# Designed miniproteins, single chains, continued (5): the designs that were tried, part 28

Each design is a single chain, and the fold is of that chain. pLDDT is the mean over its residues in the fold that is shown.

## One batch from the design tools (miniprotein)

Design m16993
Fold by ESMFold2-Fast:
Structure m16993 (fold): chain A 87 residues (1-87)
Amino acid sequence: SLEKKLEELIKELEKVDPVAARVLRNLKRNIEELYQSGELSQAEYDALLQELIKVAEEILKNPDNVTLTTGLILRLMGLIIEAVLKK
C-alpha cells in the first residue's frame, strides 16, 4: 500500500534527518485527516501520498540540503491546499 511504503521511507529518513521525518509524518497525518473529513477524494488522497513518497525519496538522496528539503515541503503543502480549494 502507499501508506506502508511511505511509513518505511519515513523510518529510513528518521535515521538521517529526524526533523524532516517528523515534518513529513505530520503532513501525512494532515492528508489522512482531510481524506477522513471528506475534503479529499480517494484519487486526490492517493496522488498526495504519491507526492509525499517522492518528497521523502528526494530528501533521502540529499539529507543535508536544507534549501531543497524546504522547497519540496513547500511545494507539497501547496498541492494539498490546491486539492482542497478545487472543490
Scores: mean pLDDT 86

Design m16994
Fold by ESMFold2-Fast:
Structure m16994 (fold): chain A 58 residues (1-58)
Amino acid sequence: MTKEQVKKYILLLLYQIVLDTNEMLANNPNLSEQDKEAEKKVAQELKEEIKRLEEEIS
């Protein structure tokens, strides 16, 4: 495994942690509809980055 691949695996793990946190916040009953949509948008972007990194590593 190259140093670049190891770095991508670390980034992938970090993005997954951030995604889990973001999805938890999006389910907070005290958040406004607008804030929930913003969290959902960030979650979508993170999912796309995770998929991209997985494809690059494979």
Scores: mean pLDDT 77

Design m16995
Fold by ESMFold2-Fast:
Structure m16995 (fold): chain A 71 residues (1-71)
Amino acid sequence: PEFPPEEVAAARPAALARVREMTASLPPEVREEVVRLVEEALRAAEAGDGEKAEELDRRAVELYGAALAAQ
């Protein structure tokens, strides 16, 4: 189910902090890109653009997985 924009906005700081912790061991350029994609996905969700949010989140997951495999 889609979360209300207000609920997504309230959760954004905690979600971004978690992503930063998960990516702390990755190269800085990859970490910043993953964090950026997640932040953009959360922003899209707050704006009601669920399709864009889902696509950006998928890209973040794919990049994270590829970076882990490359280590």
Scores: mean pLDDT 76

Design m16996
Fold by ESMFold2-Fast:
Structure m16996 (fold): chain A 94 residues (1-94)
Amino acid sequence: AEEAARAAAEGAEAGGYAAALGAGAGSAAGAAGGAIGAMGGALSGRLAGGEEGGRLAAEGAERGARRGAEEAGTEEAREAAELAAEAARKAAAL
């Protein structure tokens, strides 16, 4: 994978994680910001690494979101994690 594609995947993972933790803490703005970050990372991965770059970034977002949801332990965090992962997958497929 290209260095840019790896950076995009790391950004998507951080975004997914932030979305879940933000929602778990009761922060709608934090959850939204995280989701936007996850989508941006996925799109960047797609642009930098094509289909493979997009796939890696979307997987990163899902991994980060799941980790954040597990740490937060709330239903809100789990829902935010699912939404962020779905948004990243859609952005990666664009």
Scores: mean pLDDT 81

Design m16997
Fold by ESMFold2-Fast:
Structure m16997 (fold): chain A 60 residues (1-60)
Amino acid sequence: SPLEEGRRRIEELLAKYPELTLQQVSDLAIELDELAKQFTPEERRELARYFVELVRKAKA
């Protein structure tokens, strides 16, 4: 499904920026915004929640 592919791509982007410094988060946000243009508003909201959950777990 599109959401499954979106989640996979988010996971790949997070792996590219493992330290999640402020600069890395900024760069990641730009790449995620470009990725989000491929999805509907509802799918973007679900992918945004997934992203936040992954970042929260990585920072815990």
Scores: mean pLDDT 78

Design m16998
Fold by ESMFold2-Fast:
Structure m16998 (fold): chain A 58 residues (1-58)
Amino acid sequence: MDEVIERLAALLPDEEEARRAREEMRRAAESMREMEEELRRGVEEVKEAVEKVVKRNE
């Protein structure tokens, strides 16, 4: 992921603009990772609830 961010920033004509874009993209990537972790925890909770229902109906 970091490689993609750096390559995209390198396409910008100005060094200052490249720095800002790189920082902004890194913050967005960090936010996405946090969202993925929350989603995974939610899926695990749902899976546990489903397993309890299935075991009860055995």
Scores: mean pLDDT 73

Design m16999
Fold by ESMFold2-Fast:
Structure m16999 (fold): chain A 58 residues (1-58)
Amino acid sequence: TSALVLEGLRHAAKAVEAAKKGDFETAREHAEKARQLLEQAGHPAAAERVLAEIEKFI
C-alpha cells in the first residue's frame, strides 16, 4: 500500500477516536485529511466509504 493510503487511514483512525470522545471538530478535520489523501492516492471510492463510516459517529 502506498504511503498516501497509510497516512489517509491513520487520519481516519484519528477521526474515529476524536468522534468517540465527542470532539467532532477534530474528527471532521481528520476526516477531511483522510479523504484528501485517499483521493490523491487514486481511491475515491475508499475515501467516500471512510467518510460514511466516520459520519456514523458525528
Scores: mean pLDDT 80

Design m17000
Fold by ESMFold2-Fast:
Structure m17000 (fold): chain A 61 residues (1-61)
Amino acid sequence: SRLEEAKQRGLRLLDEMRAGGWSEEELLSAIRQFERWLREQGFSEEEVEEVRRVMLEHLRS
């Protein structure tokens, strides 16, 4: 689904940034920018919140 693809893309972004040595503050900023992009792509606020939740949980793991 589009939502599952968005989750996978968001997690990949965080993994690539973390591997590249970006800070936790920069990772949090990337999550905010990804949320904005999802809204621009026509995702609902419920879908955006779900992607944010998954990305934030991934950072805590």
Scores: mean pLDDT 88

Design m17001
Fold by ESMFold2-Fast:
Structure m17001 (fold): chain A 84 residues (1-84)
Amino acid sequence: MKEFIEKTKEAIKKHFIEKLGVDEESAEKLAEMVANLLENPDSIEEELPGASEKVKEYYERIINSKNVEEVVKEAEKLYKDLTK
């Protein structure tokens, strides 16, 4: 579990910085948020209080992701939806 979460944080940060041109601070915050969700799935309301139903759906997809690649893909969709 810890190895999966650490690999996911690293993959999100790398993907967002290198592939999407997101700044390091924003990429770190997103990676930490996703890591916290994977560690504590019940903390959705704590991490994004008052989040829309659509954002909550992305959170459920992230939590139910089977591998690091799926988590990165769902995190990218969430980020793109929030920045539209």
Scores: mean pLDDT 73

Design m17002
Fold by ESMFold2-Fast:
Structure m17002 (fold): chain A 59 residues (1-59)
Amino acid sequence: TLALPPLSAEERARRAEIVRLVTEHLDALSDEQLLELSRRLQTARSVEEVRRILEELAA
């Protein structure tokens, strides 16, 4: 395991909640939207950007 900078409890909690939100929307999203979401999540630098991306794709 690599040594990473310290993560706040809020950030970890938000990540868990985002995962749950994404999981709920996974069944509603198409395969292509899921692939695009995955790629954007790789480049996303903040939790807020992640939420925005998944909500736009799920809308």
Scores: mean pLDDT 67

Design m17003
Fold by ESMFold2-Fast:
Structure m17003 (fold): chain A 55 residues (1-55)
Amino acid sequence: MAAVNAAIAALPPEVRQRAIRLLAEGKSGDEVLRELEPHLTPEQVAALRAAVAAD
């Protein structure tokens, strides 16, 4: 979770707020990545995917 939290902190504010809300709802890093993937650049998707794999 620490790596996922750090990656989320680097995202644009609107996407970050959505990610924080999903985590507060008890969703896993994989679920957060899946939900946000259509709204992210390929670079941001790769960074989040690496963070989820690291946790």
Scores: mean pLDDT 76

Design m17004
Fold by ESMFold2-Fast:
Parts: structure tokens; C-alpha cells; sequence
Structure m17004 (fold): chain A 84 residues (1-84)
């Protein structure tokens, strides 16, 4: 599916932005990837992206927002080892 390929591409671009320390760009790209992944029912990608958003907000010192995203990741995939 075209949307799945776009969601996966956005997720990979978000990972690159995160690795470069560009947290604001990584957040935007993960949010866009989540929107597309939700439309196609790719719960695994949604859970992974929420987990990484939680890690980004934790690194930014926003503990409240980090907890919110980790909770969203666990609601979708309770076995996600990164949503600790």
C-alpha cells in the first residue's frame, strides 16, 4: 500500500532526525508517520513511534508528555519492551 510505504519512510526519516539530535523535526516526522500508520491499521509502527516520542520528550525534560506517549504505546502494544 502507498500509505504504508510513506509511513515507513517518514518513520525512518524521523529516526535519522533523532540520531542527528534534531528533536523538533523528529517529533513532527513521527507524528506524521503515526497519522498514516493509524489510517492503515499498522499498530506496531504506531506503538514504536509513540515510544520514541516518549523518549524524545524525556530527553527534552518534559516528563509529563513523555509519560503520556509511553502510555499510548503500551495501550496499543502492551508487550513493547521500549515502553518501560
Amino acid sequence: MELREKAEKLYKEALKALSEGNFDEAVRLFQEAIKLAEEIGDKELVARAYTLLGQIYKLKGDEEKAEEYFKKAREIDPNNPLAK
Scores: mean pLDDT 81

Design m17005
Fold by ESMFold2-Fast:
Structure m17005 (fold): chain A 76 residues (1-76)
Amino acid sequence: EEPEDLEKTKEELKDILLNDEDIEKRIKAAYELGYLTRNEKEFEEYRKFIEENADESIKEILLDAFEKGYKEGLKK
């Protein structure tokens, strides 16, 4: 199978966290994206993406979920 599975999953998670109608799914997608983030440079890029593209009302919650996911992914 092609090694695009992780990249495709990350793109799907980015779409969900910005565009899904369910806030809970958006928060979960941000966490999962963070968990799948493997290095600091990618973490900074995704954090900036959320900062620039997420609605102000939910931005802090999405960033918190993303950062928690990233930290938990590192403990693995």
Scores: mean pLDDT 79

Design m17006
Fold by ESMFold2-Fast:
Structure m17006 (fold): chain A 60 residues (1-60)
Amino acid sequence: MEEALRATIREAIRVLRASPPYANDEAALRALNRAAGELLKTHDPVTVAKIVDEIVAEVD
């Protein structure tokens, strides 16, 4: 459940990170926003932001 949402966020960030700035993948952006929204149902915004930041650090 949460692991699947984290995996979705990680994949979306990886796709966006690999894309040129002028060619953002809209599907990856939608997947990221959807997964973050699901986390917001069970976590506060600060915790969700921390989870996203941790995943961004993992991809970099």
Scores: mean pLDDT 73

Design m17007
Fold by ESMFold2-Fast:
Formats: structure tokens, C-alpha cells, sequence
Structure m17007 (fold): chain A 59 residues (1-59)
């Protein structure tokens, strides 16, 4: 779990996100049940649209 979160944090730090990339990150978060953690990381990094999508997916 912690290793996966560290990997996601590093990947978001390196990537510019397009719409397809945002949807891929939301799908990964849903698969692993970490939507709220991904939303937090995205918000911290300034990817507010990704954070909103991940929080919606957590419902």
C-alpha cells in the first residue's frame, strides 16, 4: 500500500496530465480502493480536477 502511494506521488510529480491520463489514474485508484488517497495527493500537487474526479469515484 505505502509503496503504491509513493509510486503514484512520484508519477504525478513527473507527468503533465491530459484527460486520458486523469481517467487512467481514477481507474487505478478504484481498482486498489485508494480513491481518497489519490485525491489527497492530487490536491497536494495542484491537480484539482483529478482530485475532484477521484473523490467522486470514492462514492
Amino acid sequence: RDALLAQIRAALEQAGLDDEGEDAWVALAKEHGIEEEVARIAEEKGYLRLAEKAREAAK
Scores: mean pLDDT 72

Design m17008
Fold by ESMFold2-Fast:
Formats: C-alpha cells, sequence, structure tokens
Structure m17008 (fold): chain A 86 residues (1-86)
C-alpha cells in the first residue's frame, strides 16, 4: 500500500495534468493497450491504466519519483485522487 508521502507525490504528479481530457484519454489508452492482450486480469488492466497516467504526468513535467508514485496506486486510490483535484 502506498505511504502518505507517496500519495502526496502522486497528487502532485496528477496536478501537472491540467487538461482533464488528457487524463481521461490516458486512462482509456492504458485500459485498451492492456486489454488487447487476451487473458489479462483486472489487476493487469488497472496497472496499465496507472502506468499510462504516470507517463502522461511525466510528459507534463512531473518528476520520475512523482510519476512512479502514481504507478503504486490501486484503481480506487487513483480515482479518489483524480476526484480530489476537480
Amino acid sequence: APSPAQLEAARRALSRIEDINKLISAMVAGAIITGAAEGKGRAEVEKGIADSVADVALSEGASQAEADAIRTLSRAQLDALIDSLK
């Protein structure tokens, strides 16, 4: 489970993605790319979503450590942080 410091780092990385449409597109792309491999479980799809969001945060100027914090999140934690930034 991510520490409070990792959750705060992930929140900072997510705040770099100012365009909500970029964030939604990253989540969809991660799900599609991971889901295209038949037999992938939900955990693998959720990891693909988190990895895609982290990659977009890096492209928007997040540090590697902040982006890596996103990769440690569960889907529920990622969704909660996104909702907190609205």
Scores: mean pLDDT 75

Design m17009
Fold by ESMFold2-Fast:
Structure m17009 (fold): chain A 66 residues (1-66)
Amino acid sequence: SMLTLKAALAAYEEVANTPEPEKADPEELAKKAVEKLEKEIELSEEEREEAYKVALEAVKEAQERS
């Protein structure tokens, strides 16, 4: 879905802009990604939870590949 894509892209951008992303808290990076997405679009509570799960997964994947 478009929400899934936007959440993943926001997460990858947070990882890319973070010094030593492999040492950062993945939950904190995922939260920042969702906060940026919320500034662009309005999310329901359910959509926010879905976006956070996608962002967290994307952050962990990006950290693994760094």
Scores: mean pLDDT 79

Design m17010
Fold by ESMFold2-Fast:
Structure m17010 (fold): chain A 103 residues (1-103)
Amino acid sequence: SPPAVLLVLVSGSVTPEEVKEIINILVEHGAEEITVVTSSGKQITVKVEDLTDEKIDEIAQLVQDSEEALILARFPTVEQAEAAAKAILEKFPDKVKTLVVPL
């Protein structure tokens, strides 16, 4: 299977705790790198291996402080990205949109 990027568009109605849950789902499904781009123009990129509680809190706060944020997660396979997308949509059907992009 080719590598893929999962795009998660998050509305400003999400809580910091819900953002942390989204990040946890991405990590559990094998995301290697997470990039967050906010509607305010702020951007952060972190490798999952370097992901600390403080960095997760920083990301959650950035998303909370923005009307919209785009989370891009890189996966080694399309199947992992699709599984992560499904898990996120099952928990947050009205708060997020997802798109899997094969590389």
Scores: mean pLDDT 86

Design m17011
Fold by ESMFold2-Fast:
Structure m17011 (fold): chain A 87 residues (1-87)
Amino acid sequence: MENQKKAAAILDKKIAVYEEVLRQTPDPRVRARLEERIALLRQQKQAVENGQVTISDEDVASMEKGMSLITPETILRELEAAEAIAA
């Protein structure tokens, strides 16, 4: 219960960062990719909140560590790298 609440809060923070990047992005193709990632994060949050996923203390720690690496710059870099590989 407590771990699900913590995981959901971390996912909310991650979604907020993606939404901030989306607000700054005018390119429709990049916006579509950001919206897809936001939709997936919202689905993950619902699964956690509905108890469909077991969240351990290690999972929460891993998510918090991962969240510290999520910035607008990191998100844009990942999207650019994916574009370069796909081309």
Scores: mean pLDDT 77

Design m17013
Fold by ESMFold2-Fast:
Structure m17013 (fold): chain A 79 residues (1-79)
Amino acid sequence: SKALEILKEEVTVDKEKGIKTSKEMARILFAVYREALREGRLTPEEVERMLKVAQDMAEAGAITPEELEEFERLAEERK
């Protein structure tokens, strides 16, 4: 939970070098979340937190709207 908060803060860093690096880190984290959802062994609270982070990533441009839509569908099935 705290690790997710720290990573969200890093994604928000608005330095030209930091922005690019933060988006790459967000992409890696998103891949981990997507794999966890596919496994289907998460609590509803965990799914909700991951979904919120994925929405923030999409807003920041780290993932596409299509990727977010698929993630939301997986989260809905796995709750």
Scores: mean pLDDT 68

Design m17014
Fold by ESMFold2-Fast:
Structure m17014 (fold): chain A 74 residues (1-74)
Amino acid sequence: MATKEQIREAMERLVLALYRQGKLTKEQRDELLAKVPDYVDDLDGFFQALSEASGVPVEELRAAFDNILAEVEA
C-alpha cells in the first residue's frame, strides 16, 4: 500500500514528465506542483486538473500514474 509521501512523489513525477513532453508550460508545471499536497487525498481532482492543463485524457494520466507509483513503491 502506498504512503502519502509515495503518492505525492508519483504525482510530482507525473507533472514533471508532462512538462518534459511539452504538454505543460512552466507556469502550469509550477502551479500544479504547488497544489500536489492538496491533491494527495483527491486523486480524481488531481487527474482532472492535469487533463485540463495538458490535454491528456484522465484515463491515460491514471495509467501513467499507476506505472510511476509502482516504480516509487519498488
Scores: mean pLDDT 83

Design m17015
Fold by ESMFold2-Fast:
Structure m17015 (fold): chain A 70 residues (1-70)
Amino acid sequence: MLYTKDEIEEALIRLLLEGLITPEQANKAGKLLNSRESDTFTEEEVKEILKEAGFTDEQIDKVLEILKSK
């Protein structure tokens, strides 16, 4: 399954509002997403980007739960 930048950004905003990630993590993830040439990402690519942004495995799982619930 492929996820768009918009879908990933929506998931990050939701987790930020719930206090489950920091503004710094959200900002870094957004910069990494915008640095990619693709507008769509696989689950594995999302995991890689979030790990580079300093997300924990638990935080990554929460992002993926939101993405899969759509």
Scores: mean pLDDT 82

Design m17016
Fold by ESMFold2-Fast:
Structure m17016 (fold): chain A 84 residues (1-84)
Amino acid sequence: MELEMELEALRRLAELLGLSEEEKEELERDLRELHERGFRPDNPEDVAKARRIAEVVARAAELAAASAALEEELRAFEEELLAR
């Protein structure tokens, strides 16, 4: 029910992707409209909005996974430097 919590999560994901403020505002509008009207699978505009949001989430998840891998590599490198 907390639309603001979902919007905040979406904004964080968009920031991971380096999206512009205008792109973030469009995604926030899409999410708000889907919440206000409810998702209608036979409405092509609702499907398009849901698809755009899902693609942002998928891309952000991929980037976050890559960042986690880089974090692991940085930790291993620092351990190597600290070892004798």
Scores: mean pLDDT 71

Design m17017
Fold by ESMFold2-Fast:
Structure m17017 (fold): chain A 58 residues (1-58)
Amino acid sequence: MEKARELGRKAGDYYIEAAYYETLAKNASPEVREHYQKLADEFRKKAEEYEKQIKELL
């Protein structure tokens, strides 16, 4: 249970960071928009990796 909770917290943190960078991308100039969008996508991918690890523990 404790390991799954820790992974869930990390997944949540990465989803929050993904949402943050997605918001920055929407408000950014064209020159930096793609950079923030890429970061948002990378953080979302990491969150999904932690979710997969949680399922493997169950």
Scores: mean pLDDT 81

Design m17018
Fold by ESMFold2-Fast:
Structure m17018 (fold): chain A 70 residues (1-70)
Amino acid sequence: SPEKEEYIARLKKIVDEQIAELEKQLAATTDPMEGIILQVRILALRTEYFLAPKMSLEDLKRSLEILEKE
């Protein structure tokens, strides 16, 4: 569906941008706990990216709403 493909593309773009920013923060941090938290966030976003084509349109809309609020 064209709508589903649009939401997948939007989600992947936002995830890529958020991962890039988190990777910059990870490179800059000297706090081991902050480093762990950032790595967990990056892993969660990579999982969203991988699963996006397998998500329902409703799940894509929900994920995108959450990501766009950050």
Scores: mean pLDDT 85

Design m17019
Fold by ESMFold2-Fast:
Structure m17019 (fold): chain A 94 residues (1-94)
Amino acid sequence: GLEKLEKKAKEENTAESYLALGVAYLKEERYEKAIEAFKKAIELGEGRVKAEALAKLGEAYLKQGRFEEARKYVEEALEIDPNNKRAQEILKEI
């Protein structure tokens, strides 16, 4: 459940735990909380995990209609991982 993901992110303080929390918030359409969780995952992560968090951050901005922010973060994701499928898909939508 969401509460378990919130507790895990606070206790583990890892990119992966905050990425999982952000994805859960995104599914519940809690976009502002998803954005904050993904930003924390980006701060803590490197490589593919950071690219995934950047792509998911772009998705959250896209869901809010914030197309300039969405573009910025998916382009950053593609600089790290050019094969990130979700970042490629979002870039085609904006």
Scores: mean pLDDT 90

Design m17020
Fold by ESMFold2-Fast:
Structure m17020 (fold): chain A 62 residues (1-62)
Amino acid sequence: SMDQKYKEKAEKIVKENVAMLRKQGIVPTDEQIEEAFKAAYEYVKKGKEKEASGEAMDKLVE
């Protein structure tokens, strides 16, 4: 389904951003990861995949 594809894209975006932050010594909390996923998912649904990555990163460092 399209919804499943959006979730998979959002999960990939969040996972890649978390990996990047971990290489810099930053470990996001589970709450930050959940909020990042929600943000990425909404932006991916709107076809704004570049903005999805940025919004996820913002949530992971708040």
Scores: mean pLDDT 84

Design m17021
Fold by ESMFold2-Fast:
Structure m17021 (fold): chain A 88 residues (1-88)
Amino acid sequence: MLEEELRKLLEELTPLEQENIELGILAAMALMALSIALRIAEKQNNEELRRYALEQTIEVLKALKAEDLEKARELIKELIRETEKLSK
């Protein structure tokens, strides 16, 4: 279940966010992008976009857990770009 994996990763990131504020900001940006993508997917009944957005956000959170902020930034940019593409 993608939603459960996402929730578990968010819980695991909480202590890291206290040590690194930029990591917390990147996590917040990923969640905002996910929120927008999920709203578009629901409105369009677009399961491809919904699945992509959840999977890509999980990959962002995994990169943040590994403290790979550069990879997280790249994955967030990709999430935004693909959301725009899939929402057409």
Scores: mean pLDDT 84

Design m17022
Fold by ESMFold2-Fast:
Structure m17022 (fold): chain A 68 residues (1-68)
Amino acid sequence: SKEEIEKLKKEVEDLMAQLEAIGPVGRAVANAARGYLKVGEKGDEETALKYYQEALDIARDALARFAA
């Protein structure tokens, strides 16, 4: 649904903000996630879900590695 897509995008944006706060390496990962969000925005709902999920996975993996 559009609500789920919007919620997923917000989760990615919140993680990107956390990554940017970590420093230059976190900022680079946030920029990669932003690239996935931009690709998702150009497609339909299925495309948005796919690329937003990839952005979420990248951001979550990076934050987990920085927290370790």
Scores: mean pLDDT 82

Design m17023
Fold by ESMFold2-Fast:
Structure m17023 (fold): chain A 90 residues (1-90)
Amino acid sequence: EEIKKAIEYANKALEALKKGDIKEALKYIGEAAKYALIALTTASEEQQKYIKEALKHLAKAAEAAQKGDIEEAIKHVQEAIEYLKKALEL
């Protein structure tokens, strides 16, 4: 449930970034990170590794977005989504 919600919000962040809506992107990155963090509380050891990598990329995406580096923010959100999907497949 929580991993799926993290992916949902990360995708919303990605769409906001593509529109240049930095404020909405940061809000959705925050929601994605919140659900990813909640997922850690019930995740297996292997899932935790991938969720932690996703959280690292979400943090880098937020930093890039705040600096106005939209392309870097997009890349980091996409990486976070791939790590969350990997955790979900376990």
Scores: mean pLDDT 89

Design m17024
Fold by ESMFold2-Fast:
Structure m17024 (fold): chain A 55 residues (1-55)
Amino acid sequence: SRLEQLRADLAGLEEALAELEEELKKDPNNVSVQVARAILEAGIAFLREQIARLE
């Protein structure tokens, strides 16, 4: 279903975010990783809102 696909996409983004946070712990001044994290956080928030509206 569409909800299952959105939940799978959300889980994938959450895993990617966790990996970026580990990279930032090793190099907190990496601007490219900081930007990528902000983009992923925005995408995660958007997907959570979409899932909530479809439930």
Scores: mean pLDDT 86

Design m17025
Fold by ESMFold2-Fast:
Structure m17025 (fold): chain A 61 residues (1-61)
Amino acid sequence: AYLSGDEKELEILELEIELAMTRIQLAIAKLIGASEEEIKELEKKIEELEREIARLKEERE
């Protein structure tokens, strides 16, 4: 890659890592029997992260 692409690629990678971590948190929350509200909050966060990643990838094209 090159310098002008670095920031956007890093931002996408950061969001992808956060998405992976949030998915792990959701799996753990379901395993330990967390509240319905907590599970719903994690699911919403996953949707938001997926949307943001898609938006950034679109801006790259």
Scores: mean pLDDT 80

Design m17026
Fold by ESMFold2-Fast:
Structure m17026 (fold): chain A 69 residues (1-69)
Amino acid sequence: EQRLVEIFEEVLKTSPIGIHDNFFELGGHSLLAVKLIARIRDEFGVKLPLKALFENPTIEALTLYIEGQ
């Protein structure tokens, strides 16, 4: 979870971010979503489809998704 918090803060250029905060409600748009997906791929080795981010838009939900990979 902590590493995803750092990635969200870097991509969205805002802090602090809570694990229940919605990426898109924080100002995340499609270009930032692409950046987030690229960071997750590079940091965790997980290929995150854009649909998965729309379905799991919080750090908590994404952590559970990544742990299931």
Scores: mean pLDDT 77

Design m17027
Fold by ESMFold2-Fast:
Structure m17027 (fold): chain A 66 residues (1-66)
Amino acid sequence: APRPPPPGMSEEEYEEMLLLLEAIKRVAEEYRKETGELKELNEEEEKELVERIEREFERLRRERAE
């Protein structure tokens, strides 16, 4: 069964958190495959990964709405 949300968090907020974690996981896995390993990031690379996570999160939210 899915874990219940923490006290003070709505089910919607909890679902969004889980989608964000899934987006982070997918982007990290893709980045690892592209680079062969997690490398220490400069500021520009870090910003690019954040943008990739945001895009994946938006995609997952859209798919969930279907």
Scores: mean pLDDT 72

Design m17028
Fold by ESMFold2-Fast:
Structure m17028 (fold): chain A 59 residues (1-59)
Amino acid sequence: SDELLALGEARLRALGEAVLKAHPDATVEVTRVGEDVLRLTITVNGETYVEELDVRLLL
């Protein structure tokens, strides 16, 4: 569902914004990596953190 993808993107963007408030030089990216899967990639202090969200779990 496009609505679930939009909700998932908003959730991951909110998480990324929280990181950016603490680490303004961080890089934050939200990408679609599968039909119903979004990926948040955060690079901060030379380390990369990845969170994946299956948007069907938002139901």
Scores: mean pLDDT 83

Design m17029
Fold by ESMFold2-Fast:
Structure m17029 (fold): chain A 77 residues (1-77)
Amino acid sequence: LANLEASLAALPPIVHRAAAVVEEIGLENTTTAKLAKALGLSKATLYSHFPSKEELLLAISLALNLRDLIAELKAQE
């Protein structure tokens, strides 16, 4: 559990905020423009944090999967 929490904590703060937006509106309804607006950033600023859209989406997916796994494991304690 601690190793998973450490992995989640190691993700940049912008990834955590982006994951929260995706969780609220759904991945299929999430565009780079909607993410930038929800985070209070321009698309250019968002891309300056991530070299590609693919890397941004992978980071968001990792954060969501880690949060779900941690929550499930904590519920078993």
Scores: mean pLDDT 74

Design m17030
Fold by ESMFold2-Fast:
Structure m17030 (fold): chain A 71 residues (1-71)
Amino acid sequence: MEEKVKAAIHFYRASRAARAGQRDEAIKHLEEAKKYAPEFKEDVDRAIEALNAGQYDEAARIAEETAKKLF
């Protein structure tokens, strides 16, 4: 239960960082989210790939959608 809340917080922080153009901060929060919700590794990997491709809005959407799946 606590792990899901921590993962959600990091996914939302990653989304905000991505929308602000803060690539390294977004990746850091996505990696933290993956530690608390390893079942969403594929979603985290897709968000990081989007950031690497310069698709920051796409990365933010993936992070937000994944956070919603936690509950």
Scores: mean pLDDT 86

